Designed miniproteins, single chains, continued (3). Designs and how they scored, part 93

Each design is a single chain, and the fold is of that chain. pLDDT is the mean over its residues in the fold that is shown.

## One batch from the design tools (miniprotein)

Design m11227
Fold by ESMFold2-Fast:
Structure m11227 (fold): chain A 79 residues (1-79)
Amino acid sequence: GYTRQDLQKLSEEQRQLAILAEAQSAMAAFPENDEAAAQYLVQRLELQDAGPAQALVQALRSQADVKASLEQLAQELSA
């Protein structure tokens, strides 16, 4: 899996794909608990705000468009 430091070294497009993979792995580990999946992602990516992780997990679970959430997280993780 990717750490925050690993993600910072990637291009924005590669970072979006890596974040998506980490979110899918978190949801696979917690298939019926979106809160646990989001918290796993927050800890794994060392996020300062849980909101974007919660939004991404909810979007993936509801099969909604994830592009905006992935772009936001990729920008946050570039710093």
Scores: mean pLDDT 80

Design m11228
Fold by ESMFold2-Fast:
Structure m11228 (fold): chain A 100 residues (1-100)
Amino acid sequence: MLYSSVVMVKIKSKEQAEKAGEILEEIAKKYGIVKVELETSSGKKAVVTPEDLKEEFEKVKPGERVKLTLIAENKEKAEEAAKELVEKLKKEGIEARVLE
């Protein structure tokens, strides 16, 4: 069975999009995330593996909100990944929150 945790991120600049993508890839690999579903406020949707997260996130435009669904084989890993992702994004000045 697969488990998910949901994070909302607000990207204000191209530099924030690039940094958020780097952090997201690092966290997804660290926690063994199987895949991430991305949905932008402009209506773009993608399902990507951890290896493709940085490239996909670099396509996010300034001013967009991105809904990230982190999917893992373990509930605790999905929840811990979301929590650490939000913490690291906030340390870099990027607005982020867990939706649950």
Scores: mean pLDDT 85

Design m11229
Fold by ESMFold2-Fast:
Structure m11229 (fold): chain A 81 residues (1-81)
Amino acid sequence: PTIKITVVGNTLEIEARGLSDAQADELIKHVKLLKPKELQIFRDGDTLYIVATGLTKEQIEELIEFIKSLQPKPNITVEEY
């Protein structure tokens, strides 16, 4: 699986390709537990898109570490602007 994470200000965008259903559900659950101010989730075929606003720097860092811990391990790219 491949995951691209983009952080612009207080907006977090995740594009995840080839996650298993279990990995996708776990990721969605984790993001929801962080209680973002705005959350958009949609799927297009094998790709999961998540857009969240209002997360703290610490919450974003924790989420990235969580994503790195997923098995099988995804290829992760993080871009911060």
Scores: mean pLDDT 82

Design m11230
Fold by ESMFold2-Fast:
Structure m11230 (fold): chain A 64 residues (1-64)
Amino acid sequence: SSSEKSRQALREAADIAAKKYKELKDQGLKQNNGKPLSLEEMLDIFVDMMNVFGEELEKLLKEI
């Protein structure tokens, strides 16, 4: 059903966003020579992850 496809799209978009978050966090730690990221840097990474989630979800929903 369309509703089930929408739920699967949500899960797939969330998985893609989670992978992007891990990548961005790893890159940030590398740039900081392994020092902890600031709260602002962590929030920026989280916002970028949420943007990827929204973009990927929109793309997947258009393919239903």
Scores: mean pLDDT 82

Design m11231
Fold by ESMFold2-Fast:
Structure m11231 (fold): chain A 52 residues (1-52)
Amino acid sequence: SGLAEFQKLVGRELPEPKARAVVESVQMSLDLPVDGVADDELIAALKAALAK
């Protein structure tokens, strides 16, 4: 799932309220819609950012 891939990419297991806050923070950093959902667009953008 998207959340599982997100947690793998950030290298941490996150409890529910912190997971949402971290997803929102990453969405803001990548200039994506801030909805707290680790969707395919967020995963793709995060992978691209981490490749730098």
Scores: mean pLDDT 76

Design m11232
Fold by ESMFold2-Fast:
Structure m11232 (fold): chain A 102 residues (1-102)
Amino acid sequence: SVDDIIDRIEREIQRFLEEVKKEFNVSDDTYKQLEEERNRGIEQIRTLLLNDSHPFNIISEISNMMSRMVEILRKAGVEVDMEKYEKLVQELVDRVIAILTE
């Protein structure tokens, strides 16, 4: 079901956020901003799934969310190691592709 797919994607995004918080020592105030972006992105992904959008559009929304999250981190003065961030993004994208294709 769409709800099962959303729940699985939400869990993978939450894992990503926990790793970001740990790796980059993100403050609680900045983490709250990341959670707000997560909530926005999950609602957009839900809308795309309910409208039978192509899986590419789901992956595109996740990529856009990840780009907005790095901007939130940078504006908050967080020193982001982009090689580590991109690795975490790639791991998230791979897991979401697996969810959407299985």
Scores: mean pLDDT 89

Design m11233
Fold by ESMFold2-Fast:
Structure m11233 (fold): chain A 68 residues (1-68)
Amino acid sequence: SAADQALYDELLKEIQEEARRLRAEGVPVEEIIRRMLERVKEAKAKHPQLAAQLDTVARVLEAELARL
């Protein structure tokens, strides 16, 4: 639905904004990715209707973490 898409977009925006802030503070990229994965897990628990979309985001982040 349009509401679910808007919610997904807002959740991703919040996660990305936190990641940018941590980057500016000098937090290592590995720690930033782990924090983003925590946020994705929290979002899935709170909004199970978005689980498939959030699982796709988690897989991308896990692949980035494995590359480090």
Scores: mean pLDDT 89

Design m11234
Fold by ESMFold2-Fast:
Structure m11234 (fold): chain A 89 residues (1-89)
Amino acid sequence: MLTEEELKRIDAAAYLVAAAMYLVLGKRSLEKGDYETAIEDFKKALEYARKALELIDSLENPDTGLRRSAQELIAEAEKLIKEAEEKLK
């Protein structure tokens, strides 16, 4: 049976996958000029990446790889939200 620690790692990884998927969807919307949909998707990516980081930071044993992935997704989502918002002006 999976331990609580292992379940947290799996949940964190699942949130990182969700974040990455929303980044891809947002980028496609940006390419089509649908800036409002892109912002919504990037905000969802940011939410999932932040949830992943919270789970990772709650782990008893540090996972530097997952933590780095979460931090990179957060930074990319924040950058893309700003870029999409600038195009909406």
Scores: mean pLDDT 86

Design m11235
Fold by ESMFold2-Fast:
Structure m11235 (fold): chain A 89 residues (1-89)
Amino acid sequence: STAALYEELEANSKTPLALKRNAIEVFRLNVEKLRAAGKAVDREAFERALEDLRTLGVEVETEFAEGEVTLRLRDPETGLETTETFLVR
């Protein structure tokens, strides 16, 4: 699960900056995999994963449309920002 992956990254990292970067990257890769497969993300699991990112200090903005979500992630410490759109159930 996405939460379990984030816990593994947290356990293996030694700095808060590395934890945030790794969590964002894992999330991004999972989104890309789902997009490539043409699959929708389960909304409940998605929202749990976003809460995990928020606990790491990532700024998370979401815009939901029918069957679709636009996500903006920003790490205020590094200035890293990414915007993704994908299907949701």
Scores: mean pLDDT 65

Design m11236
Fold by ESMFold2-Fast:
Structure m11236 (fold): chain A 83 residues (1-83)
Amino acid sequence: MLDKFMEMLKSMKDVRPDTYELAVRLREQGLSEQQIIEEVFLKRSETMDRDSLYVAAGVAVAIGAHKAAAEILERAERLPPEL
């Protein structure tokens, strides 16, 4: 699962190098697969709109990042709806 997640981040490295670099750094520090995924989702969620946050929360749940998913969902509920 982490390998597929890292491949996804790498495919977007030219657009979002900061999230890929964070994931690589956390991996080098010996953090678990789940911790790395959760930290990357939390960082990426900082600039997302409400609809993007719901999608991100769903993806986080699907890959086992339940803590990040819960926090992202809370952020989505506090933002105004996108029209």
Scores: mean pLDDT 71

Design m11237
Fold by ESMFold2-Fast:
Structure m11237 (fold): chain A 79 residues (1-79)
Amino acid sequence: SVKDELLSLLETVRQELHKINENNEEIRKKVDEIIDKLVAKIRGMETLTVEQMNELAKLLSRIRKAAIEGNLEELEKLK
């Protein structure tokens, strides 16, 4: 299902960002907090609209960029 694919994608992104930030515990912790909230939100959704999928894609892009750049302030805003 689309939901299962999105959940798999979020876990893949978590693993990528942990590898990139292996020496930065604070970034890894904030990534986990954000991804865990997104996982809970997606699991609670009955259906995903195109608009909701587009917003999730934008949010995921922002999370990736902030984590790669080590931008703790941006990650805190995304929680």
Scores: mean pLDDT 84

Design m11238
Fold by ESMFold2-Fast:
Structure m11238 (fold): chain A 90 residues (1-90)
Amino acid sequence: AEETPERVAAFKAHQEASKAPIRATADALLAGDYDAPAQSFTTTVDGVPRTHSVSVAKLVEVFPPEYAADMVARLAESAGLHDEAARLRA
């Protein structure tokens, strides 16, 4: 629910900041580069900086590549990267 301007702004800032890291992670998975370095981004939540990260290497250590691809596709969709999500699910 969009109840406050601050909450909406924080969500949009998170979505925008996550786009480049998620795109890089999606491209690495699509290329079969499972050793790609972790991608990080920082957003402000309740006035506090919080660092988030996405790592292909860590995902494929725990999950088969196809499950890692689905996980990254879900992150891509949440970031508005629908083309990347579709490619990961193909």
Scores: mean pLDDT 73

Design m11239
Fold by ESMFold2-Fast:
Structure m11239 (fold): chain A 74 residues (1-74)
Amino acid sequence: MSMEELLSLSRSELVAAAVGQAIRLVGLETEGNPAPEELAAVEEELRKIKEAAREKGDDDLVEFVDKVLEKYGL
């Protein structure tokens, strides 16, 4: 999703997008050998979601994304 698309989302939709990417990371980690391109795609999307959350002043969502990125070494 583009930054413009993410910025157009409601707060609940942006939270759902972040949770969706976190669930995707859990799935990839459960596989035990995720493709590097899939990890890179999730990292890029989470970083964009974090920027959109920051722009919207959603500090809780920024912290959530930071913790997800830290947990998975991204």
Scores: mean pLDDT 81

Design m11240
Fold by ESMFold2-Fast:
Structure m11240 (fold): chain A 111 residues (1-111)
Amino acid sequence: KELTDEELETGSYEPESVLEGLIDIVRYVASKIGEDGFEEALLKLEESVAVDEDDHSPEALLRVIRLLGALLETAPELAPLVLPQLEVLLELEEDPAVRAAIRALIERASK
């Protein structure tokens, strides 16, 4: 699913799962970085998801969060746009390690 600027700004984004929500945010950020950044980010996203055969594993979620962190470090101007969506995912997540990683990403991006 392609995340829109309107959904991102209004907080009306409702993912089916935390993993799907993280994937949608990564795709959104990658699309704003430019052509080369978009292709590289999609390749890394596929690698992050494919390594773990359990779609909801904490390890898969942590890999996607790490990728998103690296993308936001490259394009920090996009951080304010994705923060509300990250807070929604934080409320949906039950794993303490994944929650800690999302919280750390929010803290770093909210400068």
Scores: mean pLDDT 70

Design m11241
Fold by ESMFold2-Fast:
Structure m11241 (fold): chain A 95 residues (1-95)
Amino acid sequence: SLSDEQRQQFLNQSHLITVSMMDKIMKAKTTEEIKDYYIEGAEKLVEKAEELAPNSPLTKKMKELLEQMKNAKTMQELLDILDQFSDVLLELLSS
């Protein structure tokens, strides 16, 4: 589990990453750009999870889901994996 300080740092960083990702997605002109921005956002969130909780099973699960997102063949597959990624992220932030 994260310490209170680690959780606060992750909350602040995940908020900034998510806001930046959403801004880029809202301005995207193609589905390929949207996919790339979701993957970029997820990569940054995994990087922060590894910095703050490298030994967490939830961090490992986020890394596994990121690799699945990168290998998704359709937008629907990407979004289904992203939903799972978001659930794991929220669990890590509340732990």
Scores: mean pLDDT 85

Design m11242
Fold by ESMFold2-Fast:
Structure m11242 (fold): chain A 62 residues (1-62)
Amino acid sequence: DFAALEEQIRQQAREAIASGEASAPSEEEIERGARLAALAVWLKANEDDETVRKISAEVAAA
């Protein structure tokens, strides 16, 4: 599920770049951004879990 979300965000980023909306970031930057965005969405969706709340706080502090 998480891996599918990450790939979806990565694909959307590539499509936005192809439309000419912004200067093309590197593939590494797209991959990093998609990973972080997917993690943020997953953490928000699972915020009722105590472990997830701890991870969310750690990510926000970074």
Scores: mean pLDDT 67

Design m11243
Fold by ESMFold2-Fast:
Structure m11243 (fold): chain A 79 residues (1-79)
Amino acid sequence: AAVNLDQLFSDLAVVSVALKNGDENSALTALNELLTSYPQHLPFIESAFRTFIVKDAPPSILPAAEHLFQLLLEKIAAS
């Protein structure tokens, strides 16, 4: 089935908002829900996370965004 891009970006925005609020536990939960909802689209999620969360992260949240991205890469590699 085709990815619902609007829903995927909405779900990705939940991760971004949690990171901006300093809530790394909520960000990790939202990321796990994203991976569970779109298991066939892991390479797209990796690319979107890198482009729209890590690359666009302000300096205040960049370390948390990079840490969460590393966890994402580890989860994909384990799949």
Scores: mean pLDDT 79

Design m11244
Fold by ESMFold2-Fast:
Structure m11244 (fold): chain A 92 residues (1-92)
Amino acid sequence: SAAIEAFVAELRRTFGLTPEEHVLDEETVRDPVTGEEIRPSAEAAFVLGLRALEAGDLARARHYFELALELAEKQGKAVLAERVREGLALLD
């Protein structure tokens, strides 16, 4: 618990992520060029994972962190991808 709380606090400080400011909805993650179905941002998926982690829902946190990692790698966000891997390591 204390290690998870410290990790979440450090990530919120490092990336300026607040759960209230980074919410997933269909409109905010829709591709404006193709109109394709939902493709959430890596940051938004990561914030959902952090919310689940703070709530103690480890299964949901893992699901969102895995999604965030996939999106961060596809988007070339190496620093975010590394932080997501650190979050996944805490769940093992």
Scores: mean pLDDT 64

Design m11245
Fold by ESMFold2-Fast:
Structure m11245 (fold): chain A 67 residues (1-67)
Amino acid sequence: LIPATVEAGGSVGKGNVVKSEGNTVTLEGEDGALSVYEVVSVEGKTAKATFAGAEATITFEEPVKLE
């Protein structure tokens, strides 16, 4: 699993990538909750994404390839 950090609305959360398909990434948080992010753009290990219409920045421990 690829560890990831999510920054949204001034809050920082940590989790792991459990699924990556097309332009979506599913993260499992430290509490076991699953969140699906729609990726807008990827630059190396960092992705700009949205979750329920809110902007989020995801930083991966390893590069994630998205189509």
Scores: mean pLDDT 76

Design m11246
Fold by ESMFold2-Fast:
Structure m11246 (fold): chain A 82 residues (1-82)
Amino acid sequence: MSMEELEKEFNKISKSKNTIEAAKKTLEEFLKEYMPEFAKKANDKELLQLLIKLEELGLLDKLITKPEEVLPIVEELIKELE
């Protein structure tokens, strides 16, 4: 799937009115704090796929408000991307 197709899918499922850029920045900051090794190697496509899964689960806002609760779920989702 192309990056443009992934961005359209994210916008279709997102009910939070978050921009892809804002959501991606939030995820990147979360990953740098809690999963720095993954943050160093992750590409744009992997980050966008992870964002889509987190939005489907309703967890994007919890990356900011309750990061410790979301961390184990993010770790499982990353394993699914490989």
Scores: mean pLDDT 74

Design m11247
Fold by ESMFold2-Fast:
Structure m11247 (fold): chain A 106 residues (1-106)
Amino acid sequence: SEVHERIAKILEKLLALPEAGILREPPSPSLSDYSDIVDAPMDLGLIEEAIRAGGIRTLEEFRELVERMHQGVLTAHPAGSPVARAAEAVYAEAQKLLEEEEKKLK
């Protein structure tokens, strides 16, 4: 799918960011602790697996997962922490790349 290839390329660019490493796994030391704070925890690793499994079919579905990751981090971590700043940087780049791809699909 052309849309699937575009989504995969957006994720590839996000994963190349210096800030992406800390977001590949749940930022909490345990998944249990994180899910007690955040409903439906999301990270870049889970997004990558969802794309690989063919579970993400639209740019909108991809945006929703990236937003869920961003909101989860901001809920669980103090503003200005390294992980919160990483999530803000990745989310800002994702918004930019998604806007560029949405213009190309019209």
Scores: mean pLDDT 75

Design m11248
Fold by ESMFold2-Fast:
Structure m11248 (fold): chain A 62 residues (1-62)
Amino acid sequence: MIILTFDTSSPAGLAAMKELEVGPTVEATSYELLDDGYLRFTLKETGQTATVPAEDVKIEVV
């Protein structure tokens, strides 16, 4: 299980939550760290794929 937690103290983290219309903690089906320091992931509930700065999200794989 992949859990992503957005940094709610970061303006970029808050903006990502608003654009994706999600709460601060979400489940992903996949993630990929890109060469430019961005994280690409697919949300489990919506199937949406998004790209955010990797520093603005905590990744937990359980």
Scores: mean pLDDT 79

Design m11249
Fold by ESMFold2-Fast:
Structure m11249 (fold): chain A 76 residues (1-76)
Amino acid sequence: MEEVEKAVKEGDEALKNGDYQKSADYYRKAAEIAEKLGDTERALAFYVRMAKAYEKSGDTEKAEEFRRRAAQLAGA
């Protein structure tokens, strides 16, 4: 859990600094760790969080990509 939380914190900090690619990498690592632990709901939350961050940054296309990924993980 702490490893996941650290990745999210690093992702938030990278986003604040304008490093969108680095931010996405950290959130992706957090989601992958959550998925490996079988915590699909937490992984979904990380993708949703990333999508909102991209939207605020003006990257609407990537925001929609992560929202779609979250929807797929939630099931049909």
Scores: mean pLDDT 76

Design m11250
Fold by ESMFold2-Fast:
Structure m11250 (fold): chain A 61 residues (1-61)
Amino acid sequence: EIIEVDNVVPPMSLDDAKAMYDKALAEYEKAREELERDPGGKRVAQGLLDALKAHYEALAA
């Protein structure tokens, strides 16, 4: 399953990746209730959050 997200170049530094992930996570949780009613927005937000998390974990490894 492939999800297209907005054209965002992931940060290379661990600090930048963590900051972007933390921001995306906070935004996702804040909008969680709204996203339950917006499958398109939920799909995009979930994909971005998942990608940022994977990128951060890869840099931390």
Scores: mean pLDDT 69

Design m11251
Fold by ESMFold2-Fast:
Structure m11251 (fold): chain A 111 residues (1-111)
Amino acid sequence: MKGKVKVTVEATSLDPDREVEVHVHAEVINKKTGKKLSAHASVRVRGGETATAELELEADITPDTEIKVSVVARDGPVRVKVKVETDLQKFEAEGEVDASGRALTFTFKIK
């Protein structure tokens, strides 16, 4: 049965002197079907401000569905708040993404 997955990423720039490009990649993996869906968004955030990226996917959500949200920041560090809303469960996590180009990945599993 198809349900909505809403991914919201709030990115706050930690460098007051820079504009930061934030890339968000979301994957929904259905363990029963093996089907993977993905979506991507990018936002720019200026020093000390917060920008929001929102992604909506329509997927068959079952227990054991895995949702991965990966965030990459360019040209400066950002603090991110990730919210994932599904028909079965809601998730929230926070983290800091540095300017190294290393992705910060959040993994959420429907129970």
Scores: mean pLDDT 81

Design m11252
Fold by ESMFold2-Fast:
Structure m11252 (fold): chain A 69 residues (1-69)
Amino acid sequence: RPLTPEQRELLKRFLQEVYGLSEAQAEEVVAFLERSSAEEAVRYLQTRYGLSREEAEAVVHLFEVLRAQ
């Protein structure tokens, strides 16, 4: 299921505060995560934003935890 507005804002703030993404970049990442597989999302975060594999996996894990609630 897609994230609630509150879960979306939480994930966007995490991306901005931890990885220095702009609000627009964080919104783009959340939209990509909602439509992609976990492997596609990890590759996207590494290629587009220069995150390490471990950082990209942490972002995807946070997204999946939020979706499960």
Scores: mean pLDDT 84

Design m11253
Fold by ESMFold2-Fast:
Parts: structure tokens; C-alpha cells; sequence
Structure m11253 (fold): chain A 67 residues (1-67)
């Protein structure tokens, strides 16, 4: 539904921005949306510095580090 579409779009932007930031720093990174539920999405970032799991709120645009 629209809330899930908003959460997915927000999470995708956060994932792309995270990957781009690591790449600009000369580091390898992958970022992917691994789940969407209602207004929330989960993003996994794997980089040379480690693995990060982010919870993304599609309503607020907030990303929270879960680990």
C-alpha cells in the first residue's frame, strides 16, 4: 500500500546514499532493503568497515542503527 511504497522509497534513498558515501571515501560497500512492513523498512549495509542494520521510518525519514 502507499505507506509501504513510501517506506521502500525512503529506505532505497538511504541505502543509495550510504553506499555512495562509502564509495566516495574509496571503500567498498553494498546496501540493500531487506524488509518492508507498513511504514517501516530495514536496510542492510555491508562495507569494509563492517555490517550495519538500519530501521527506516517512512513517515519521519528517520534511520536508526539497530545493532
Amino acid sequence: GPAEEQALETARRIAENAKGSFERAGLKATAEVIGVSGSKATVKVVSDLGTYILEVDGETGHATLVG
Scores: mean pLDDT 84

Design m11254
Fold by ESMFold2-Fast:
Structure m11254 (fold): chain A 76 residues (1-76)
Amino acid sequence: MLEQTAEAQADLVLDHLLSFGNERASKILRHVASQTKDPEVQKLLLKAADALRAGDVESARKYLTEAVLRGLKKFQ
């Protein structure tokens, strides 16, 4: 299912990003957001970046999952 795939992909991305620390992970997500053409995906990535800066990994996972799911629905 798309939701399960999005969650698994978000978890892998988040685990990788967290290996760089919260501040760098937040910067990486903001950079990716700046390269994104979809304004809703951009907003979700910026929210995830803000959550990581605040140390809120669960909110970051939620927003990242929503961004991935939106991307998958667009290319189905």
Scores: mean pLDDT 78

Design m11255
Fold by ESMFold2-Fast:
Structure m11255 (fold): chain A 60 residues (1-60)
Amino acid sequence: SYQGRPLGEVLADYGIDKVGDTLDDAEVLRVQALQRDFGLHVDGIAGPKTLQALQQAMAA
């Protein structure tokens, strides 16, 4: 359902306003929710691997 939408819009829908590996506990939980919903590896890190996997999941 996110196919063709900007990556930043999906992040905003989950309340993710920061990307990277230096996140607080609430930010980690939001990233984990996104990772679970999109079938990604759940590590709570909004790094390049997670963002690339998210873009691929959105295209499927």
Scores: mean pLDDT 72

Design m11256
Fold by ESMFold2-Fast:
Structure m11256 (fold): chain A 81 residues (1-81)
Amino acid sequence: MVEEEVRKVVEEALARIDAAKTVAEVEAIADEAILEIDRILESNPEVSAEEKARLRAEAIGRINQAKQQKIAELRAQAAAA
């Protein structure tokens, strides 16, 4: 199912973001995950444009939330050092 494929990409991206050591790595992981989500949605013509927009928005929202949290954590770690 396309929803399950998108969910897997998001979960893998969240794990990679959590393991990232630099802001640049976090940004690269988020960008790569968004491109992969777009590729999955483009490869599933049976999914409506409305459903694709919904899945994309939810996935990007989760990735952006994790991205912002990790960047804040890395900045806090840098300030403590």
Scores: mean pLDDT 84

Design m11257
Fold by ESMFold2-Fast:
Structure m11257 (fold): chain A 78 residues (1-78)
Amino acid sequence: SNELEAEQLIALGRMWVGLANVLASRGKLEEAIESLEKAIELFERAMSLVPEDSPVAREARELIEEARERIRELREKL
């Protein structure tokens, strides 16, 4: 189902966010940003599979905003 595929994409995106956190903790800021950008792509794909007003779409939007804010913070440290 589209909902299951969207949930799987969110889970994969969360793994990329986790990788970004590890990379950032090791001072690999550019690689951390790239990992967050990959997570955003996955969250955007998840949103495309479900209705805009669905819980999954809402979760994906929140995760995209969190990742974008984290990218801003990391770019300020470069």
Scores: mean pLDDT 92

Design m11258
Fold by ESMFold2-Fast:
Structure m11258 (fold): chain A 92 residues (1-92)
Amino acid sequence: MKVLLRVFALRPDGSLVLRKEVEMSLEEALRQLRISGGAAPSAAALAAVETYGKVIAARALDLSNLGARGFLAALGVEPEPGETVILAILES
């Protein structure tokens, strides 16, 4: 099954910005979510992400985790101060 792994930035004003989109297998996307760690997104953040499509899984990243920051850097994503970064797996 192919899915979209999307990287979102939730800004302090509550706006959601799509930073990156990658199509991959569901197995690989779930592996990336597990490795990156983090917490469940807020209900408001999840609702905003759901406007992009059916969410299979989502995580709010811990940006103090060097592994999570390294993964984002590999995707060319640099979080701005005060942003919460959300990884979401959506149906293609």
Scores: mean pLDDT 79

Design m11259
Fold by ESMFold2-Fast:
Parts: C-alpha cells; structure tokens; sequence
Structure m11259 (fold): chain A 88 residues (1-88)
C-alpha cells in the first residue's frame, strides 16, 4: 500500500513537470507522515510549490496516515483514485 502511494505520487509530480530533486525531497516527507504542519508549510514555500503540487503532497500524506491508522482497503483505494485524478 505505502509503496503504491509513493509510486503514484512520483508519477503525478512528473506529469506536472516537477524536477526529480523536488520529487525526491517531497518523497522523504511523505514516507514520514509525522512531519509537523508548520515545517511542511515552510517546505512548500522553500520549494515554491504550485497549488496543484501542494494538493498532491497533502493528499499523499493523508493516505499514508490512513494506512498507518489501519483504515479499510476500500477507503485507501478511493483516496488513491482521488490522488490519480486532479482535485479542484
């Protein structure tokens, strides 16, 4: 499950034209969903993330949290579909 989130995040960020260096830095954050929100917002500013890029990071972090909390496979798959489709 977690590996599927990371692979889908990488694919979506590449489709948005995000650099490999930015993707790798963000993947480290997504692999550790315990990052404080304040530090996450500072990282978004530092990396100059666009709104659509921020949404992908936040959605990926939320899915990772749901997996850690033992949420149902049906809920996780529904959230993965949201990650795959552009959020408004």
Amino acid sequence: MKEKVLELFRKRMKELGVSEEKIEELLKVIENPEIPGEELFELFKKLKLKPEEKILVLTSLYIMQLIEEGESEEVIEKMLKILEENLK
Scores: mean pLDDT 77

Design m11260
Fold by ESMFold2-Fast:
Structure m11260 (fold): chain A 68 residues (1-68)
Amino acid sequence: TEKAKRARKVLAETFKDEETAGKGLEKLGLEGKVSDEEADAFTKEALNAGMKSGATAKEAIEKADEAI
């Protein structure tokens, strides 16, 4: 659950769109009911997608780590 929230936050900050974050979590079945491994896998995909939205994966990771 907490890792799913982190993944959603990273997507929302990267795309500036919570709807995109929600769709990503839904695709991987991470809608607040997620194992740590599934959350980590989704976070990697979210960061890779973030690079294409003009934000770097490194910046997204740094912000997520600071928020913890």
Scores: mean pLDDT 50

Design m11261
Fold by ESMFold2-Fast:
Structure m11261 (fold): chain A 116 residues (1-116)
Amino acid sequence: MEHLLRAIESASMAVMAAAVALSHADKLSPEAVEQVRAALEAAAEAANKAQKALELYKNGGSKEDILKLIEEAIEALKRAIEAARASGDEELARAVIRAAELAIEELKKAKEEIEK
């Protein structure tokens, strides 16, 4: 449970970093704006899937369904990292990568505990 909460917090930080970058879209190329938006959407997807995994865990949902949501959240975070890197904004890339890697680490720990 604690690892899912920490994953949601870290994924939400990735969402905030991408949202801040979008608030400065006037200073970005159209291609960079698309990549920042992709990073935002992927990070938000990861946070939502981690939240659903937490809700299923609290309500006694199946291990299979919980593990599937965790794996889908990890894949969404990997897409957020790739989009942030492709944006060409080094500060955004650093912020999203740091937050997403922390979220992936916490999701992997949650997966390990649930598989026991």
Scores: mean pLDDT 86

